# Designed miniproteins, single chains, continued (5), part 79

Each design is a single chain, and the fold is of that chain. pLDDT is the mean over its residues in the fold that is shown.

## One batch from the design tools (miniprotein)

Design m18726
Fold by ESMFold2-Fast:
Order: C-alpha cells, then structure tokens, then sequence
Structure m18726 (fold): chain A 67 residues (1-67)
C-alpha cells in the first residue's frame, strides 16, 4: 500500500543514518515478527495481506542494514 511504501522509505533512510540505524533495524525486525504473527493467526484476509506487506518492508530494511 502507499502507506506501507512510505513507512519502508522512512525506515530505509533511518537505517542508513549512523545515529538511527539500530533503532530502524529493531523496528524492521518487529515488523517482520508482527507480520509473521498476523499470517499465523490469520483472523482475516486483510490481516494476512498486511502481514505480508510488513514482512517485505522489514526484509528490505534489514538487507540495507547488513550491506
């Protein structure tokens, strides 16, 4: 979603910032866990879609951090 894209961009900028990198990494890791939990518990189709988006966003931030 547009909101998810904006969140991903914000976290990607933050993870490149030496002062914010660790906080951004932690936020990305939490997004992945939250997304996996939403998929596992699968209460609604919307929750599953949001979970997948959150996992992809978090993975992009973690990949940038590990460069």
Amino acid sequence: SKVGEELTESLLESVKDEKKAHSAYSAAAILIVAGETSIKLGVSDEDVKRGKDDIEAGKKVLEEYEK
Scores: mean pLDDT 77

Design m18727
Fold by ESMFold2-Fast:
Structure m18727 (fold): chain A 82 residues (1-82)
Amino acid sequence: MLEEEAEKARDKALEAIRAGDVEAAAEAAAKAAELLKKLSETDPRAYIRLVGFQLALLAEGLEAGLSDEEMKKIFDAIKEAI
C-alpha cells in the first residue's frame, strides 16, 4: 500500500541521514517523495506530508553535520522524483 511504502521510505531516509550515508539517504528520500507525490494526486494532505518530510530532512541533515553539497544531492534526488 502506497502510504505504508512512503512511511518506510521516509524512515529509511531519516535513518540514513543520521548515519551520514548520503547515497542511501538520497535514494530513500527520492522514493518517499515519489510515493507522497502519487498519494497527493488523490489526497491533498499527502502534499503537506511531502513538505513536512523535506523540512524534517533539512533539520536532520543539519543536526548530522551534512555539507551543503551533500544536502543538495539529497534534495536534487527529490526534485527529479517529483
Scores: mean pLDDT 83

Design m18728
Fold by ESMFold2-Fast:
Structure m18728 (fold): chain A 67 residues (1-67)
Amino acid sequence: MSREEIEEIARKVIELIEEGRLEEAEKLIQDFFKRASQEQINYFGRLLGEHSEEAEKLFVRAYIKVS
């Protein structure tokens, strides 16, 4: 998965959260985890945390569920 693809997914998650579509945002994060490496997951979490506190909280919650 490319850096650009990860950045696009991060932006889409933030947009869904801003629209109040939290279930869709969480599903998108979970779908990302199924196909991402640990390094890609770490980068994705950093991107979300830099742009949105709500997105970072959803990311952490989703990560705990799969750990």
Scores: mean pLDDT 83

Design m18729
Fold by ESMFold2-Fast:
Structure m18729 (fold): chain A 62 residues (1-62)
Amino acid sequence: TLEEAEQRVVDRVRQLVREGASREEIHKALMEEANRLYEEGYSNDEIGRIIQAAADEIARLL
């Protein structure tokens, strides 16, 4: 589901921040996840929503 995909992406960025990943590494991971969501058949609006949720989580942790 869309909610499961969002949680997966948010959990991944949360883990990267905890591991001390650089902003460049986090950005690369977000681009990889966006491409994966596109291949899974999600719309651009749905992908944008998920990436924004991940960005909000990064902002909360940093």
Scores: mean pLDDT 84

Design m18730
Fold by ESMFold2-Fast:
Structure m18730 (fold): chain A 61 residues (1-61)
Amino acid sequence: MATQHAIRAAKALLDGNDEEALRHADEAVRLSTPEQAEGIRKALATLARDLGRVDTAERLA
């Protein structure tokens, strides 16, 4: 379940929908173990940074 929200967050980032990405990222983190949440936050923050959206990356980290 957490994985589906993480995938939706990543897709939203690629589509340019930062609000949707942050919403799905929050749900993914909430449904994850602490270890999984760390990985999800880091992966999504890295993706956002690579896409040039530094402020969104900071909010995801």
Scores: mean pLDDT 82

Design m18731
Fold by ESMFold2-Fast:
Structure m18731 (fold): chain A 66 residues (1-66)
Amino acid sequence: MEEERRRHVDRAREARGRALGDRQRRGPLSTEAVQAALEATHRAIEEGLSPEEVYERTVRAAEEAE
């Protein structure tokens, strides 16, 4: 149980890193966009979403916070 949760969280963190990196490639992120992305990532992890879904939610939150 704990190992599976740890693996899930690690994959979610990698997805967050990719999402923020991809968004930054298009231009600088505001503090508000970064905060929104982090909050979206945290919520997605709590919901047990896949790494792909974490990526999508993080990107969407950053874009919406512009």
Scores: mean pLDDT 73

Design m18732
Fold by ESMFold2-Fast:
Structure m18732 (fold): chain A 80 residues (1-80)
Amino acid sequence: PTPEELRRDAETALQGAEDNLKKAKEYLEKGDIKKASYYSTLALFQALVARSVAAMAGDEELVKRADEIIKQVRELDKKI
């Protein structure tokens, strides 16, 4: 793949991670621990994929964004 293709794939994965992290936070707020855990796990997986793809593209800003999401997921998991 080209660096441009990798950046698009990383952005797509980051968008998915952000969406699932938001859902995890919403379910945690409602006390739905099982759904919070489920969406948190999806967010972590997507963020890890995004980080790897961003690193392959040489896009340090996307790597930093992925690391930020990973940190937020791990902080959320401590509350689950």
Scores: mean pLDDT 89

Design m18733
Fold by ESMFold2-Fast:
Structure m18733 (fold): chain A 55 residues (1-55)
Amino acid sequence: SAMLEEARAYLEEHFGAVPPDLVDAIAEEAVARSRDRAELRAELTRLVGQLLESQ
């Protein structure tokens, strides 16, 4: 889907340290929880923040 492609591109451009396996999982979760592109970006940022805090 277009939203999934946008989520993956955003992660690659802004959060290059995310492992490939986690990129797909984060993108899917963010898309499922987001209704608009602004919410998608906020959700991606939140999920990556949680990942980085957990490591």
Scores: mean pLDDT 77

Design m18734
Fold by ESMFold2-Fast:
Structure m18734 (fold): chain A 59 residues (1-59)
Amino acid sequence: MTPEQAAEAIKTAVDNGIDPETAVRVVARALGLDLDIEKVVEAIKQGNWEEVIKIIREA
């Protein structure tokens, strides 16, 4: 799965009413990624999906 596909999965969950922290934790666990959850959630709150993709790529 690409970083872009992982970010899209998180975005889809958030758009369907899942809270950002839960969406990030679920996707990170499913993909075996060691993500900085707090940093990703902050990027989501800012609408900065390019930063979300960058954080996932750097994991």
Scores: mean pLDDT 84

Design m18735
Fold by ESMFold2-Fast:
Structure m18735 (fold): chain A 54 residues (1-54)
Amino acid sequence: MVPSAKITKKVVTKDKTIIELEGSGTASFAAMFRAIGGKILKETKTSAVIEIPN
């Protein structure tokens, strides 16, 4: 099953996008974003903060 996560905050800048996620699937989403070059700024069992280059 695809893990489920909700975006609680999104900040878009000129060079990067920062996304805050909550849900039971955040760990799987964090691993996926790392695989595509994203940077994990913060991670818990039910939340994650991810930086994606623009």
Scores: mean pLDDT 74

Design m18736
Fold by ESMFold2-Fast:
Structure m18736 (fold): chain A 80 residues (1-80)
Amino acid sequence: MELIEAKLERIRRLLAELRRTPADSPEVPRIVAEIERLLAELQNIIDTRLPDDSPLRKELEQELRELREELERILREKAE
């Protein structure tokens, strides 16, 4: 639980950092790569640690979808 919560909070902080980062910054690809890595790590935890019928799995999969959509939205808004 704590590991999942820590990763979710880190992703949210990185998304906020990405929003504040100028589109032409060399930091943009670094922040994006870290977010994508954390999202993949969370997906792996869900796939390996939670049973298919778990209510927590459904809730976490929804949260991950929302975080991925937010990342895509930020990147579209920064596109020249």
Scores: mean pLDDT 81

Design m18737
Fold by ESMFold2-Fast:
Formats: structure tokens, sequence, C-alpha cells
Structure m18737 (fold): chain A 91 residues (1-91)
């Protein structure tokens, strides 16, 4: 489904951003170049989701990221938000 494809793309993107944080600038640039299409893929897949699903994802992300104090915590909260919405859609 488009929702599963979006979750996979966004998870890859967040993992990319987290990995880049631990690398030196040259290695981070090389990794970003290898995955240069990921940001656009995430955006394109999000726009293909039904409006109500997009609204629910954004609301759940806002709720779960409200107390995040680092990018790592924010990324984990975003992944939890996506997992919860996907679980709700499967019911």
Amino acid sequence: STLEAFREAYERYLRLLLEMRSLDPAEAAALAAEHGSLPQQVEDLFEQLPEEVRERILARIEELTADARSFEEEAEAILRALEEVIREERE
C-alpha cells in the first residue's frame, strides 16, 4: 500500500539522517548523495495518501514529538507515530 511505502521511505530517510550525524562531513556528504532521491520520494508518497490519513499522521507526530529533546528522540517518536497510524488502518 501507499501508506506502507511511505512508512518505509520515511524510516529510511530518518535512519539516513541519524547515521549522517555520526559521520565526518565527507562521509556524510557521500551517504547523502547515494540517497539523494529519498527526501523527494518521502514527499511524493505523503501527497499520495488520503487527506484523513495525512492529517492523522501529522497530528500523531505532533503529539509524540512534543517532549522530544534531541533529534534521536524526535526520529523515534516519528517512527512510533507512523507505526500507530498503520496499525489503526489495519483494524
Scores: mean pLDDT 84

Design m18738
Fold by ESMFold2-Fast:
Structure m18738 (fold): chain A 65 residues (1-65)
Amino acid sequence: MAKEAAYKAGYEAGTELARKGWSREMAQIAGALAGREAAEKVGGSVGDGTFAGYQGGLEGAEEVG
């Protein structure tokens, strides 16, 4: 559950940055930060949340193009 929340938060952040024309690297960083925060809110691991958010951010950016 915590990893899913982190992935979703990262995906949303990455999609938003990609729409603004930012690089995949910036989307991954934004995703990692959003995922970390989402995981912390549900008592999850910071490391797991950061990684899930990073993956979400990348995939969100790829969805935009």
Scores: mean pLDDT 79

Design m18739
Fold by ESMFold2-Fast:
Structure m18739 (fold): chain A 62 residues (1-62)
Amino acid sequence: SSMDARRVAMMERNIAQMQATAAALDAQASGPNGATVQAIRDAIQQTIRRAQQTIARLRDRI
C-alpha cells in the first residue's frame, strides 16, 4: 500500500540518521564514559536491526 511504502521510506531515512549517531558514539567509546557510550551504541544497533526486519516484512506486503 502507499502508506506502507511511505513508512518504509521514512524508516530508511531514520536508520541512516541512527547509523550516523552510532558512528559518532563509537569515536567516544574509549573515553571516561565509554561503558555508557557503548551501551547506548548497542541499543541503537539493536533498534536498527529491529527496524530493518520491520522494513523487510512491510516490503513483502507492498
Scores: mean pLDDT 82

Design m18740
Fold by ESMFold2-Fast:
Structure m18740 (fold): chain A 81 residues (1-81)
Amino acid sequence: DDLKKSLEEQLLLLEATKELLEAALKGEEEFEKKYEELKKTLPEEIAESAKKYALENKDNPEEALEETEGQIKKLKEELKK
């Protein structure tokens, strides 16, 4: 199902974004280390998109993290249907 595959790809993107935002709250070195880890385990496009979103929200990473966690929860509920 193309829709389910799209939702699963969106979940990977959101989970990667969450990991990067959590690392950003710890510092720039932790952010770069987490991004390098994600590049080894995820498709390049997903890792790049997650980094872009995290950098766009660098001024309010805590707020962006809460929003991303909420989106992950909703998407996981949709995938259970």
Scores: mean pLDDT 81

Design m18741
Fold by ESMFold2-Fast:
Structure m18741 (fold): chain A 93 residues (1-93)
Amino acid sequence: SDFEKRLKAGIDILKFVLEKYEKYGYITREELEQAVKDAAEKYGLSDEERENILNALRGLFKEEGDKLTPTEVGREALEFSLEQYEKALEKLK
C-alpha cells in the first residue's frame, strides 16, 4: 500500500539520520538529500512526497554550513517518529 511504502521510506531515512548522528554528531546536507532520494526511489514515492519529507526533516536541524546537527527537540522528534513509524508498520504486517 502507499501508506506502507511511506512508512518504510520514513524508517529507512530516520535510521540513516540517527546512525549518522550517533557516529559523527552530524549529517551533511548532501547525505540527507541523497538518503531521502534513495528511499523515495526504493519505495516508489513521488517527487512531491520526497520534497515534503526533506522539508519536514530540515526543520529539525541546526544548519552549520553543509553540516546539519540535531537540536535537542529535533533529536527527540526524530527518535519519537522512528518509534511511531515502526509501531505503525508492525500493525500492517
Scores: mean pLDDT 83

Design m18742
Fold by ESMFold2-Fast:
Structure m18742 (fold): chain A 55 residues (1-55)
Amino acid sequence: MKTVRIPKEVADALSEADERAVLRAMHDAAAQGASDEESAKIGLALAKERAAQNA
């Protein structure tokens, strides 16, 4: 499995609940037939959105 490389600034702004939400979104996307690259893009977008809300 490919891991999402999240920028440190984004990762530092995420809570444990935000990290779980990102992982769940990636899993749900993969279950709907998304590629590893598409799932990673979805996860990174959600991580950035959550980090912006916490800033």
Scores: mean pLDDT 74

Design m18743
Fold by ESMFold2-Fast:
Structure m18743 (fold): chain A 66 residues (1-66)
Amino acid sequence: MRREEVERVAEEAFRKALDEGKSLQEGREVALEAAMKTGEELGLSREETLEAYRRAFNRVLEERFL
């Protein structure tokens, strides 16, 4: 559903930023920006969007660093 789309977009943005050579902090900021934009377009609340974002970055961190 819509929340899963925000997670997907955030994960893609985070991975792409890291692949472009951005720092972990810069990657998280880019992912948050993408998540907020997509959440707004889909009519999600800020809280729902931030929850989806947190799940996305934790997943990428586990994949790449843990």
Scores: mean pLDDT 80

Design m18744
Fold by ESMFold2-Fast:
Structure m18744 (fold): chain A 96 residues (1-96)
Amino acid sequence: MVVASEEVKDAIARELSETYGVDLEEARLAVQAHVDAIEGKLTPEQIRELREATKDELIRLYLDTLLAHLTSPSEAELQARLDELQAETEEVLAKL
């Protein structure tokens, strides 16, 4: 299991908020969800619920990227999903 300290999670959330203008609370939630998913504490269904609850486009794309890694049945399907999400992320970042 990969364990991130509370200090490291906070630092990442702050960087997302400060660099991209993402809401700090939304950034913290996304970082926590990523860590919890890596530790096996979140199911793909719970991540989908978080994705539907978020109003931030970058946080939505972050959660979609996490879901692709957890739910893609093949490396080829994972790569295709990541390519689509990368393009969407670049479009959102270009608006900032």
Scores: mean pLDDT 73

Design m18745
Fold by ESMFold2-Fast:
Structure m18745 (fold): chain A 80 residues (1-80)
Amino acid sequence: HMTLEEVKERMAKIVEEAREKNDFEGGAEELLKILEEVLKDPSASEEEKEYVIELVRIYADKLPEELKEKVLKRIKELEK
């Protein structure tokens, strides 16, 4: 089980590295992997899952519009 603090730190690092390398597509993919991991974790609370979804949405806002739309669509698919 990944703590919210660890999730926040990992996501911040991914966004920072994506900016440094201009690899926003790779950054988006890594953020979605973290989201899927947390959403499929049966030990994660409803509040933790909701918080991580919001973090991914906030970080998606820092991405180019095309990638942001892809991330938001994937979030909706994972929330089914």
Scores: mean pLDDT 77

Design m18746
Fold by ESMFold2-Fast:
Structure m18746 (fold): chain A 71 residues (1-71)
Amino acid sequence: SRAQYQAQVAALQAAFLAEGAALEKKKEEILKENDPKSKETQEKLAAIDKQAQELAMAYNEQVAALDAQYK
């Protein structure tokens, strides 16, 4: 149903925003406690950036799959 579709899209959007906010918080915590110029810190930040990219790709794919399912 359209209502079920809207509920699932809203749930995906809420999860995406919450996970994105958690990743940003992790970056802020790393930068507060570590030297931003260190290789170790840069590698940790790069890993979080990769997770953020993968999160965005997964979100877009999940929304597209729901669009196909509810046609």
Scores: mean pLDDT 86

Design m18747
Fold by ESMFold2-Fast:
Structure m18747 (fold): chain A 90 residues (1-90)
Amino acid sequence: SEKNEKLKQIMLAGSELALTQARLVRGKISFDEGKARALEVLAELKKIAPDNEEIHELQKRVEAAKTSEELLDVLNEGLFTAAKLYSELK
């Protein structure tokens, strides 16, 4: 059950990153809103995989992002990281 709960949280995190990316591309949320949401989701992934260096680097890149283009690139990489975590844990 603990494994299933982690898998569910990873799926939800990946889904939220994808939605944030879509909303940002469509101009439905601001850069600041997208950045805040990305940090929130990455913080949840960090709780699931605290020793994952990729998540730590993604958090740093979101914090350093100055443009929507930079943020979109990090969100896209975050999607692959979430998919990788899901694949490795199932």
Scores: mean pLDDT 88

Design m18748
Fold by ESMFold2-Fast:
Structure m18748 (fold): chain A 71 residues (1-71)
Amino acid sequence: GDAARGKELYDELLAGTVGADGAAFRGLSAATIERILRDGAPGSAVFFPSLRYLLDDAQIRDIAAYLSTLK
């Protein structure tokens, strides 16, 4: 994924819903974030619904790459 594009996509599509700082995703790997965005995370410490019906695979990969840079 492209982290710079992922930041732009996150700011435009998710920041108003999930939070501008991405705090729920800090410390997670890109692969874990991509899975959470695609499939959701019911019953985990990160409670997040699936976005696969709203985002395409490229958008999910780019956003996950950006969020994986957060600590």
Scores: mean pLDDT 68

Design m18749
Fold by ESMFold2-Fast:
Structure m18749 (fold): chain A 72 residues (1-72)
Amino acid sequence: SREENLERAIEILREAGAGKLSDEFIREVAELLLENFPAEEVLRLLESSAGRAFIVAARSPEEALRWARGLL
């Protein structure tokens, strides 16, 4: 479901951020990515080494979306 995909994306982002990312940032990134791409592609990206690298480098949800567009 959409809710299950959102919670899974938040879980991965929280783990990848290792406590360095705010809960608000994590939720906004997860929601923005799932609004713009199929859930399967979002989860595959976030579970990859490339996905983890872009999230820790992104300074805003909009930057994360731009990086995702380049990787998806």
Scores: mean pLDDT 80

Design m18750
Fold by ESMFold2-Fast:
Structure m18750 (fold): chain A 86 residues (1-86)
Amino acid sequence: MPLIEQLLAETEKLLAESAAILASIPAPPADLVAALAAQQQALNDFKRTLATNGDKIPGSVILQQAQKLLQAARDLLARVRAAAAS
Protein backbone atom coordinates (compact mmCIF):
# COMPACT_ATOMS: atom_id res chain seq x y z
CA MET A 1 0.00 0.00 0.00
CA PRO A 2 1.61 3.32 -1.11
CA LEU A 3 0.13 5.18 1.89
CA ILE A 4 1.65 2.73 4.42
CA GLU A 5 5.02 2.89 2.61
CA GLN A 6 4.91 6.73 2.77
CA LEU A 7 4.03 6.73 6.50
CA LEU A 8 6.86 4.29 7.30
CA ALA A 9 9.37 6.24 5.16
CA GLU A 10 8.40 9.49 6.95
CA THR A 11 8.71 7.75 10.37
CA GLU A 12 12.19 6.43 9.43
CA LYS A 13 13.23 9.94 8.25
CA LEU A 14 12.06 11.54 11.53
CA LEU A 15 13.87 8.91 13.64
CA ALA A 16 17.06 9.46 11.58
CA GLU A 17 16.77 13.24 12.20
CA SER A 18 16.31 12.62 15.97
CA ALA A 19 19.38 10.32 15.96
CA ALA A 20 21.48 12.98 14.17
CA ILE A 21 20.44 15.72 16.63
CA LEU A 22 21.11 13.50 19.69
CA ALA A 23 24.55 12.62 18.24
CA SER A 24 25.32 16.39 18.10
CA ILE A 25 24.63 16.82 21.87
CA PRO A 26 27.76 16.19 24.05
CA ALA A 27 25.71 14.61 26.88
CA PRO A 28 22.35 13.54 25.34
CA PRO A 29 19.50 12.89 27.82
CA ALA A 30 19.39 9.13 28.58
CA ASP A 31 15.56 9.07 28.39
CA LEU A 32 15.60 10.48 24.82
CA VAL A 33 18.34 8.02 23.75
CA ALA A 34 16.23 5.17 25.20
CA ALA A 35 13.04 6.51 23.55
CA LEU A 36 14.79 6.66 20.14
CA ALA A 37 16.08 3.07 20.52
CA ALA A 38 12.59 1.86 21.55
CA GLN A 39 10.91 3.58 18.56
CA GLN A 40 13.56 2.22 16.13
CA GLN A 41 12.91 -1.28 17.54
CA ALA A 42 9.11 -0.81 17.25
CA LEU A 43 9.45 0.31 13.60
CA ASN A 44 11.72 -2.67 12.76
CA ASP A 45 9.33 -5.09 14.53
CA PHE A 46 6.36 -3.61 12.61
CA LYS A 47 8.21 -3.90 9.25
CA ARG A 48 9.06 -7.54 10.09
CA THR A 49 5.44 -8.28 11.06
CA LEU A 50 4.20 -6.77 7.75
CA ALA A 51 6.74 -8.86 5.76
CA THR A 52 5.71 -12.14 7.47
CA ASN A 53 1.98 -11.63 8.33
CA GLY A 54 0.84 -8.48 6.45
CA ASP A 55 -1.77 -10.44 4.45
CA LYS A 56 -3.35 -11.74 7.72
CA ILE A 57 -3.63 -8.34 9.47
CA PRO A 58 -6.65 -6.07 8.78
CA GLY A 59 -5.65 -2.97 6.76
CA SER A 60 -7.26 -0.72 9.40
CA VAL A 61 -4.95 -2.19 12.09
CA ILE A 62 -1.90 -1.72 9.85
CA LEU A 63 -2.88 1.91 9.11
CA GLN A 64 -3.56 2.64 12.81
CA GLN A 65 -0.16 1.23 13.87
CA ALA A 66 1.68 3.11 11.07
CA GLN A 67 0.00 6.38 12.13
CA LYS A 68 0.83 5.68 15.81
CA LEU A 69 4.52 5.12 14.96
CA LEU A 70 4.60 8.33 12.88
CA GLN A 71 3.00 10.39 15.69
CA ALA A 72 5.46 8.94 18.25
CA ALA A 73 8.37 9.86 15.94
CA ARG A 74 7.03 13.44 15.56
CA ASP A 75 6.66 13.80 19.34
CA LEU A 76 10.20 12.45 19.90
CA LEU A 77 11.70 14.86 17.32
CA ALA A 78 10.01 17.81 19.10
CA ARG A 79 11.45 16.65 22.46
CA VAL A 80 14.93 16.11 20.95
CA ARG A 81 14.88 19.60 19.34
CA ALA A 82 13.83 21.15 22.68
CA ALA A 83 16.72 19.36 24.45
CA ALA A 84 19.22 20.55 21.79
CA ALA A 85 18.00 24.16 22.28
CA SER A 86 18.67 24.00 26.04
Scores: mean pLDDT 86

Design m18751
Fold by ESMFold2-Fast:
Structure m18751 (fold): chain A 63 residues (1-63)
Amino acid sequence: GSTRGGAAASIAAARGGGDDKAAQEAGELMGHYVEQGDAEGAGRAAREGGADDKLAELAKRWS
């Protein structure tokens, strides 16, 4: 999907199943891997957290 600087976290929240808790957990996991410099890990964490491939791609792009 297209994103125009609209927080990737907002898309993560929508994709996380519509639950704020799931979105927060996915964001924390993604942040951990991004800080580590592991874009692939961040994308994997996003998908396993209930995100789709689109969210995983976004995580990889801003890593």
Scores: mean pLDDT 57

Design m18752
Fold by ESMFold2-Fast:
Structure m18752 (fold): chain A 94 residues (1-94)
Amino acid sequence: EAEKLKEEKKEEYRKAAEEALKVMAEAALKNIEKPEEAHEALLLAGRGVNLATEDYEKGLEEAKKIEKFPEAQEKVIKIIEEMHKKMEELEKKI
């Protein structure tokens, strides 16, 4: 059970990380004149998703630092919220 839970949580993290990267790639393409800001936002999105696997509130705090891309920030926050909800459901199921 514990091993299966770890694998299922890793899969939810992978999905969230892929979606966050996609959101940031789309934001970077729309804001090609801001490459440094897009790079920083990508790092914040990745750190936010990763931190949220251990500390949900810390993950949200990192995502909220994506201030230069407000639409991308909102989408990344929703990705973290959905990942957290899925991980809670997995823990409840076992």
Scores: mean pLDDT 80

Design m18753
Fold by ESMFold2-Fast:
Structure m18753 (fold): chain A 93 residues (1-93)
Amino acid sequence: KEELIRKSIAYAFRLSTALAVAADPRVPGGREEAARLVYEISEDVLKEFPEAQKAAELFRKAAEAMREGNVDEARKYSIEALKALDEALKKLA
C-alpha cells in the first residue's frame, strides 16, 4: 500500500510541475515543454503499470490540451488521469 501511494504522489508532483510550466506566460515554449513532460508521465505510467492504460490515455489528452493552450481541458484531463491512476493502483493493492 505505502509503495503504491508514494508512486501516485510522485506522479501527481510531476504533473503539478508540468501544469505550472504550462501556466507561466514568461516561459518561452512552456506549453510545448509541459506537453513533453506529461507525455513522459504517460509513458512511464504504462511501463510501470500496464493495467493503467486509461490513466496513460488521459495523461496524453492532458498533454495535447497543454500544447494547444486549452487550460480548462488540460486541468480536466489531468484530474481524470490522476483518478484513473489511483483506481488502477487500488486494484493492484
Scores: mean pLDDT 81

Design m18754
Fold by ESMFold2-Fast:
Structure m18754 (fold): chain A 69 residues (1-69)
Amino acid sequence: AQQAADDAAFRALVYINLGKYEEALEIVKREAEKHPDAARGILRRTAELFEQLGYREIAEELRKWADEV
């Protein structure tokens, strides 16, 4: 679960830095779908990472998804 969250966050980070917002969100969604028991953790970790990078709107969206899973 933690490895999956870290891998998803890293890949999403690369896409965000390339300006590929939608692809980054899709990566996070797919990992959450593969690990339902860890979905909240994956979404929250990625949200914290994006917030630290200044992408607050993306972080807020991921947190909303985390609260719904």
Scores: mean pLDDT 75

Design m18755
Fold by ESMFold2-Fast:
Structure m18755 (fold): chain A 68 residues (1-68)
Amino acid sequence: SAKDQAFALIAELLAEEGYSERQIANYLALMRDESLETIRRGVVSLLLSLGRPEAAARFEAEMERLIA
């Protein structure tokens, strides 16, 4: 599903930032029942707060393909 693809990408991006599997699983659990648009907004905001505008842009581009 689109949500499964989004979650796989979120896990990959957060692992690249040094988050543990447990931290990633907890974050994804918070997003599980959210809409794709809410997930997009939340993850983009998180990546920008981490100082990763390029990762935020990559995630937005992938989410545009999944939502369209």
Scores: mean pLDDT 84

Design m18756
Fold by ESMFold2-Fast:
Structure m18756 (fold): chain A 84 residues (1-84)
Amino acid sequence: SVEEEVREMLRLAEEQIRAAEAALAAGDVLEADIHLALARMQLSIARLMLPKLPEEKRRELEREIEELQARVDALWARVEAAAA
């Protein structure tokens, strides 16, 4: 189902976010950057699929995407600070 595909993209994005956190903890700023780029791509794919869902489900998943996007943005700020 489209809902299952969106949830899979969100799961993959969360895996990339966790990998970026691990890379930052290891001091690998470049690896963290790559994982965050992949997370952004996965969230973009999820957003493209949202119009295919009923309104109530779309709003629920939009909130989950916004939460994951905020986590990506916070990690991205840490990558920028570490690269400076």
Scores: mean pLDDT 89

Design m18757
Fold by ESMFold2-Fast:
Structure m18757 (fold): chain A 113 residues (1-113)
Amino acid sequence: SNIEKAIELLKQALEEVKQGNFEKAIELIRKAVDLIIRSIKEGASKEDILKAVDLLMEIADAAFKKEAIEVLETVLEGLDRIIEETKDNPELKLEIEINRGLIRIQIGVLKLI
């Protein structure tokens, strides 16, 4: 399924971030987000969408520890795209907006160094 493929790509992106391969991680994140969006349009469950979002947040945490602002910005762009597709589910939208807020704080902190 598109969601299973997205999760696999996000797990690979997490390992690329941990290794400092930020350009490769960004490519994988963007591809995974495209698959998440497709999955939402195909009626993917809230549980599956949140599982992918949780993995994006793990990638953001790893990127923050590596001071990789471009990876954090790529995750933020991905969450914004996902939010646009979840407008008919206010609870899911709110959960993702909270996570987006946390990433914006992380980016702000790194821009002060």
Scores: mean pLDDT 89

Design m18758
Fold by ESMFold2-Fast:
Structure m18758 (fold): chain A 57 residues (1-57)
Amino acid sequence: SEELKKIKREIIIGMLEIAISGNKLVIERSPDNSELNEELKKSIEQLEKAIEELKAS
């Protein structure tokens, strides 16, 4: 059903938003780890793009 598809999309978006928050928290707690922070920032960008694509669907 269309309703079920919307619910699944919202759940996935919520999970991606939690992942973004987790990555941001690690960056805040490890400011001296530049290599890790660069990789986490790239991960955040990919997650944000995935959310935009899901919202466009």
Scores: mean pLDDT 87

Design m18759
Fold by ESMFold2-Fast:
Structure m18759 (fold): chain A 120 residues (1-120)
Amino acid sequence: MKSVEEILEETKKKLEEIKKKLLEQLKTASPEEALELVKKASKEMSKIVLEAAKELIETSSPEETKKAVKELIDYVKELYAEIIKFAEETFSDEEVAKIKKILAESYQELLNKLTELLES
């Protein structure tokens, strides 16, 4: 059975790889392609966090699970900030605003799903 620390480390590594791949793809993407890439990456990151949260619920105490999930949420927020910073250097202010909206909506949806999962 994986420890909380192993689940967190593995999950963070998967999230970093998605960010890294996204940032590389954004270098050559058109603005339209960039929006779709950001949307796809944010959905994949949310799926990974939700899968990690389910594993934590099965393997850990409620207190340890909530703490670990909070750490993952904070980490996703940090990765989203890095994506936004890269977008600000690469795209127009209008396109950056669209990217910020996609990430904000994905973040809120993830928080809602995690809250439902942890309160069940």
Scores: mean pLDDT 88

Design m18760
Fold by ESMFold2-Fast:
Structure m18760 (fold): chain A 92 residues (1-92)
Amino acid sequence: SMAKKEVEELLKELKEREPENKRVLEELKEKAEKGIRPSEEEVERLGEVRRDEAIKSTIEEGIKNNDYEEALEKIKKIEEAVEEAEKKEKEA
């Protein structure tokens, strides 16, 4: 199935970014525990990590349910929501 191949390729890309994303989360958690405010760049990077986590969770659910087309539709909605949020922030 083309949908299955698409989902598997996306999961591979997410797994390649996972070690760096984990490092970012650990550094930001340590700063938060020390009461240090994150910079704007760190907040943007956290947003990227959270997006990757949401997409990965959606892919894992799709694999478990054997519904790759539903997983791709949910991923599209996540991406659209992120783009809309970024647009609103730039207009603020």
Scores: mean pLDDT 81

Design m18761
Fold by ESMFold2-Fast:
Structure m18761 (fold): chain A 59 residues (1-59)
Amino acid sequence: MPMETRTVRIAAPSLEEAERQAAALEAELRKQGWTVTGRLVLTSASGETTVLIGFARPV
């Protein structure tokens, strides 16, 4: 089956806040039929964290 893909970027002042936002977004998108395909977490020296999440869904 062909797959629709989407990438979401989350930026937050801390790792804990970024993880919280990522978990909430993943839960919401899973309710809409999206599956997480990959996750990248980048934390700066100041603690500011960026999370990139890949999603896929059948079309």
Scores: mean pLDDT 83

Design m18762
Fold by ESMFold2-Fast:
Structure m18762 (fold): chain A 65 residues (1-65)
Amino acid sequence: KQVTVTLERGTIETAEQSLAALQEGADIARELAAQGITPTVILNTTVLTSDGSYETAGIEISASR
């Protein structure tokens, strides 16, 4: 069975914050995969651009079978 999990995260301004969010998504995907579920985890976040504006960015994480 295929399951898509969407994680909503606020503004990410540093690489460390990005890595922490990705790690959380990966942990969730691993837990679902351990239950025999094929997970796709989508991380929705807002990124501060060089011009001081904000842009929505989506990051998709897929667990190995």
Scores: mean pLDDT 65

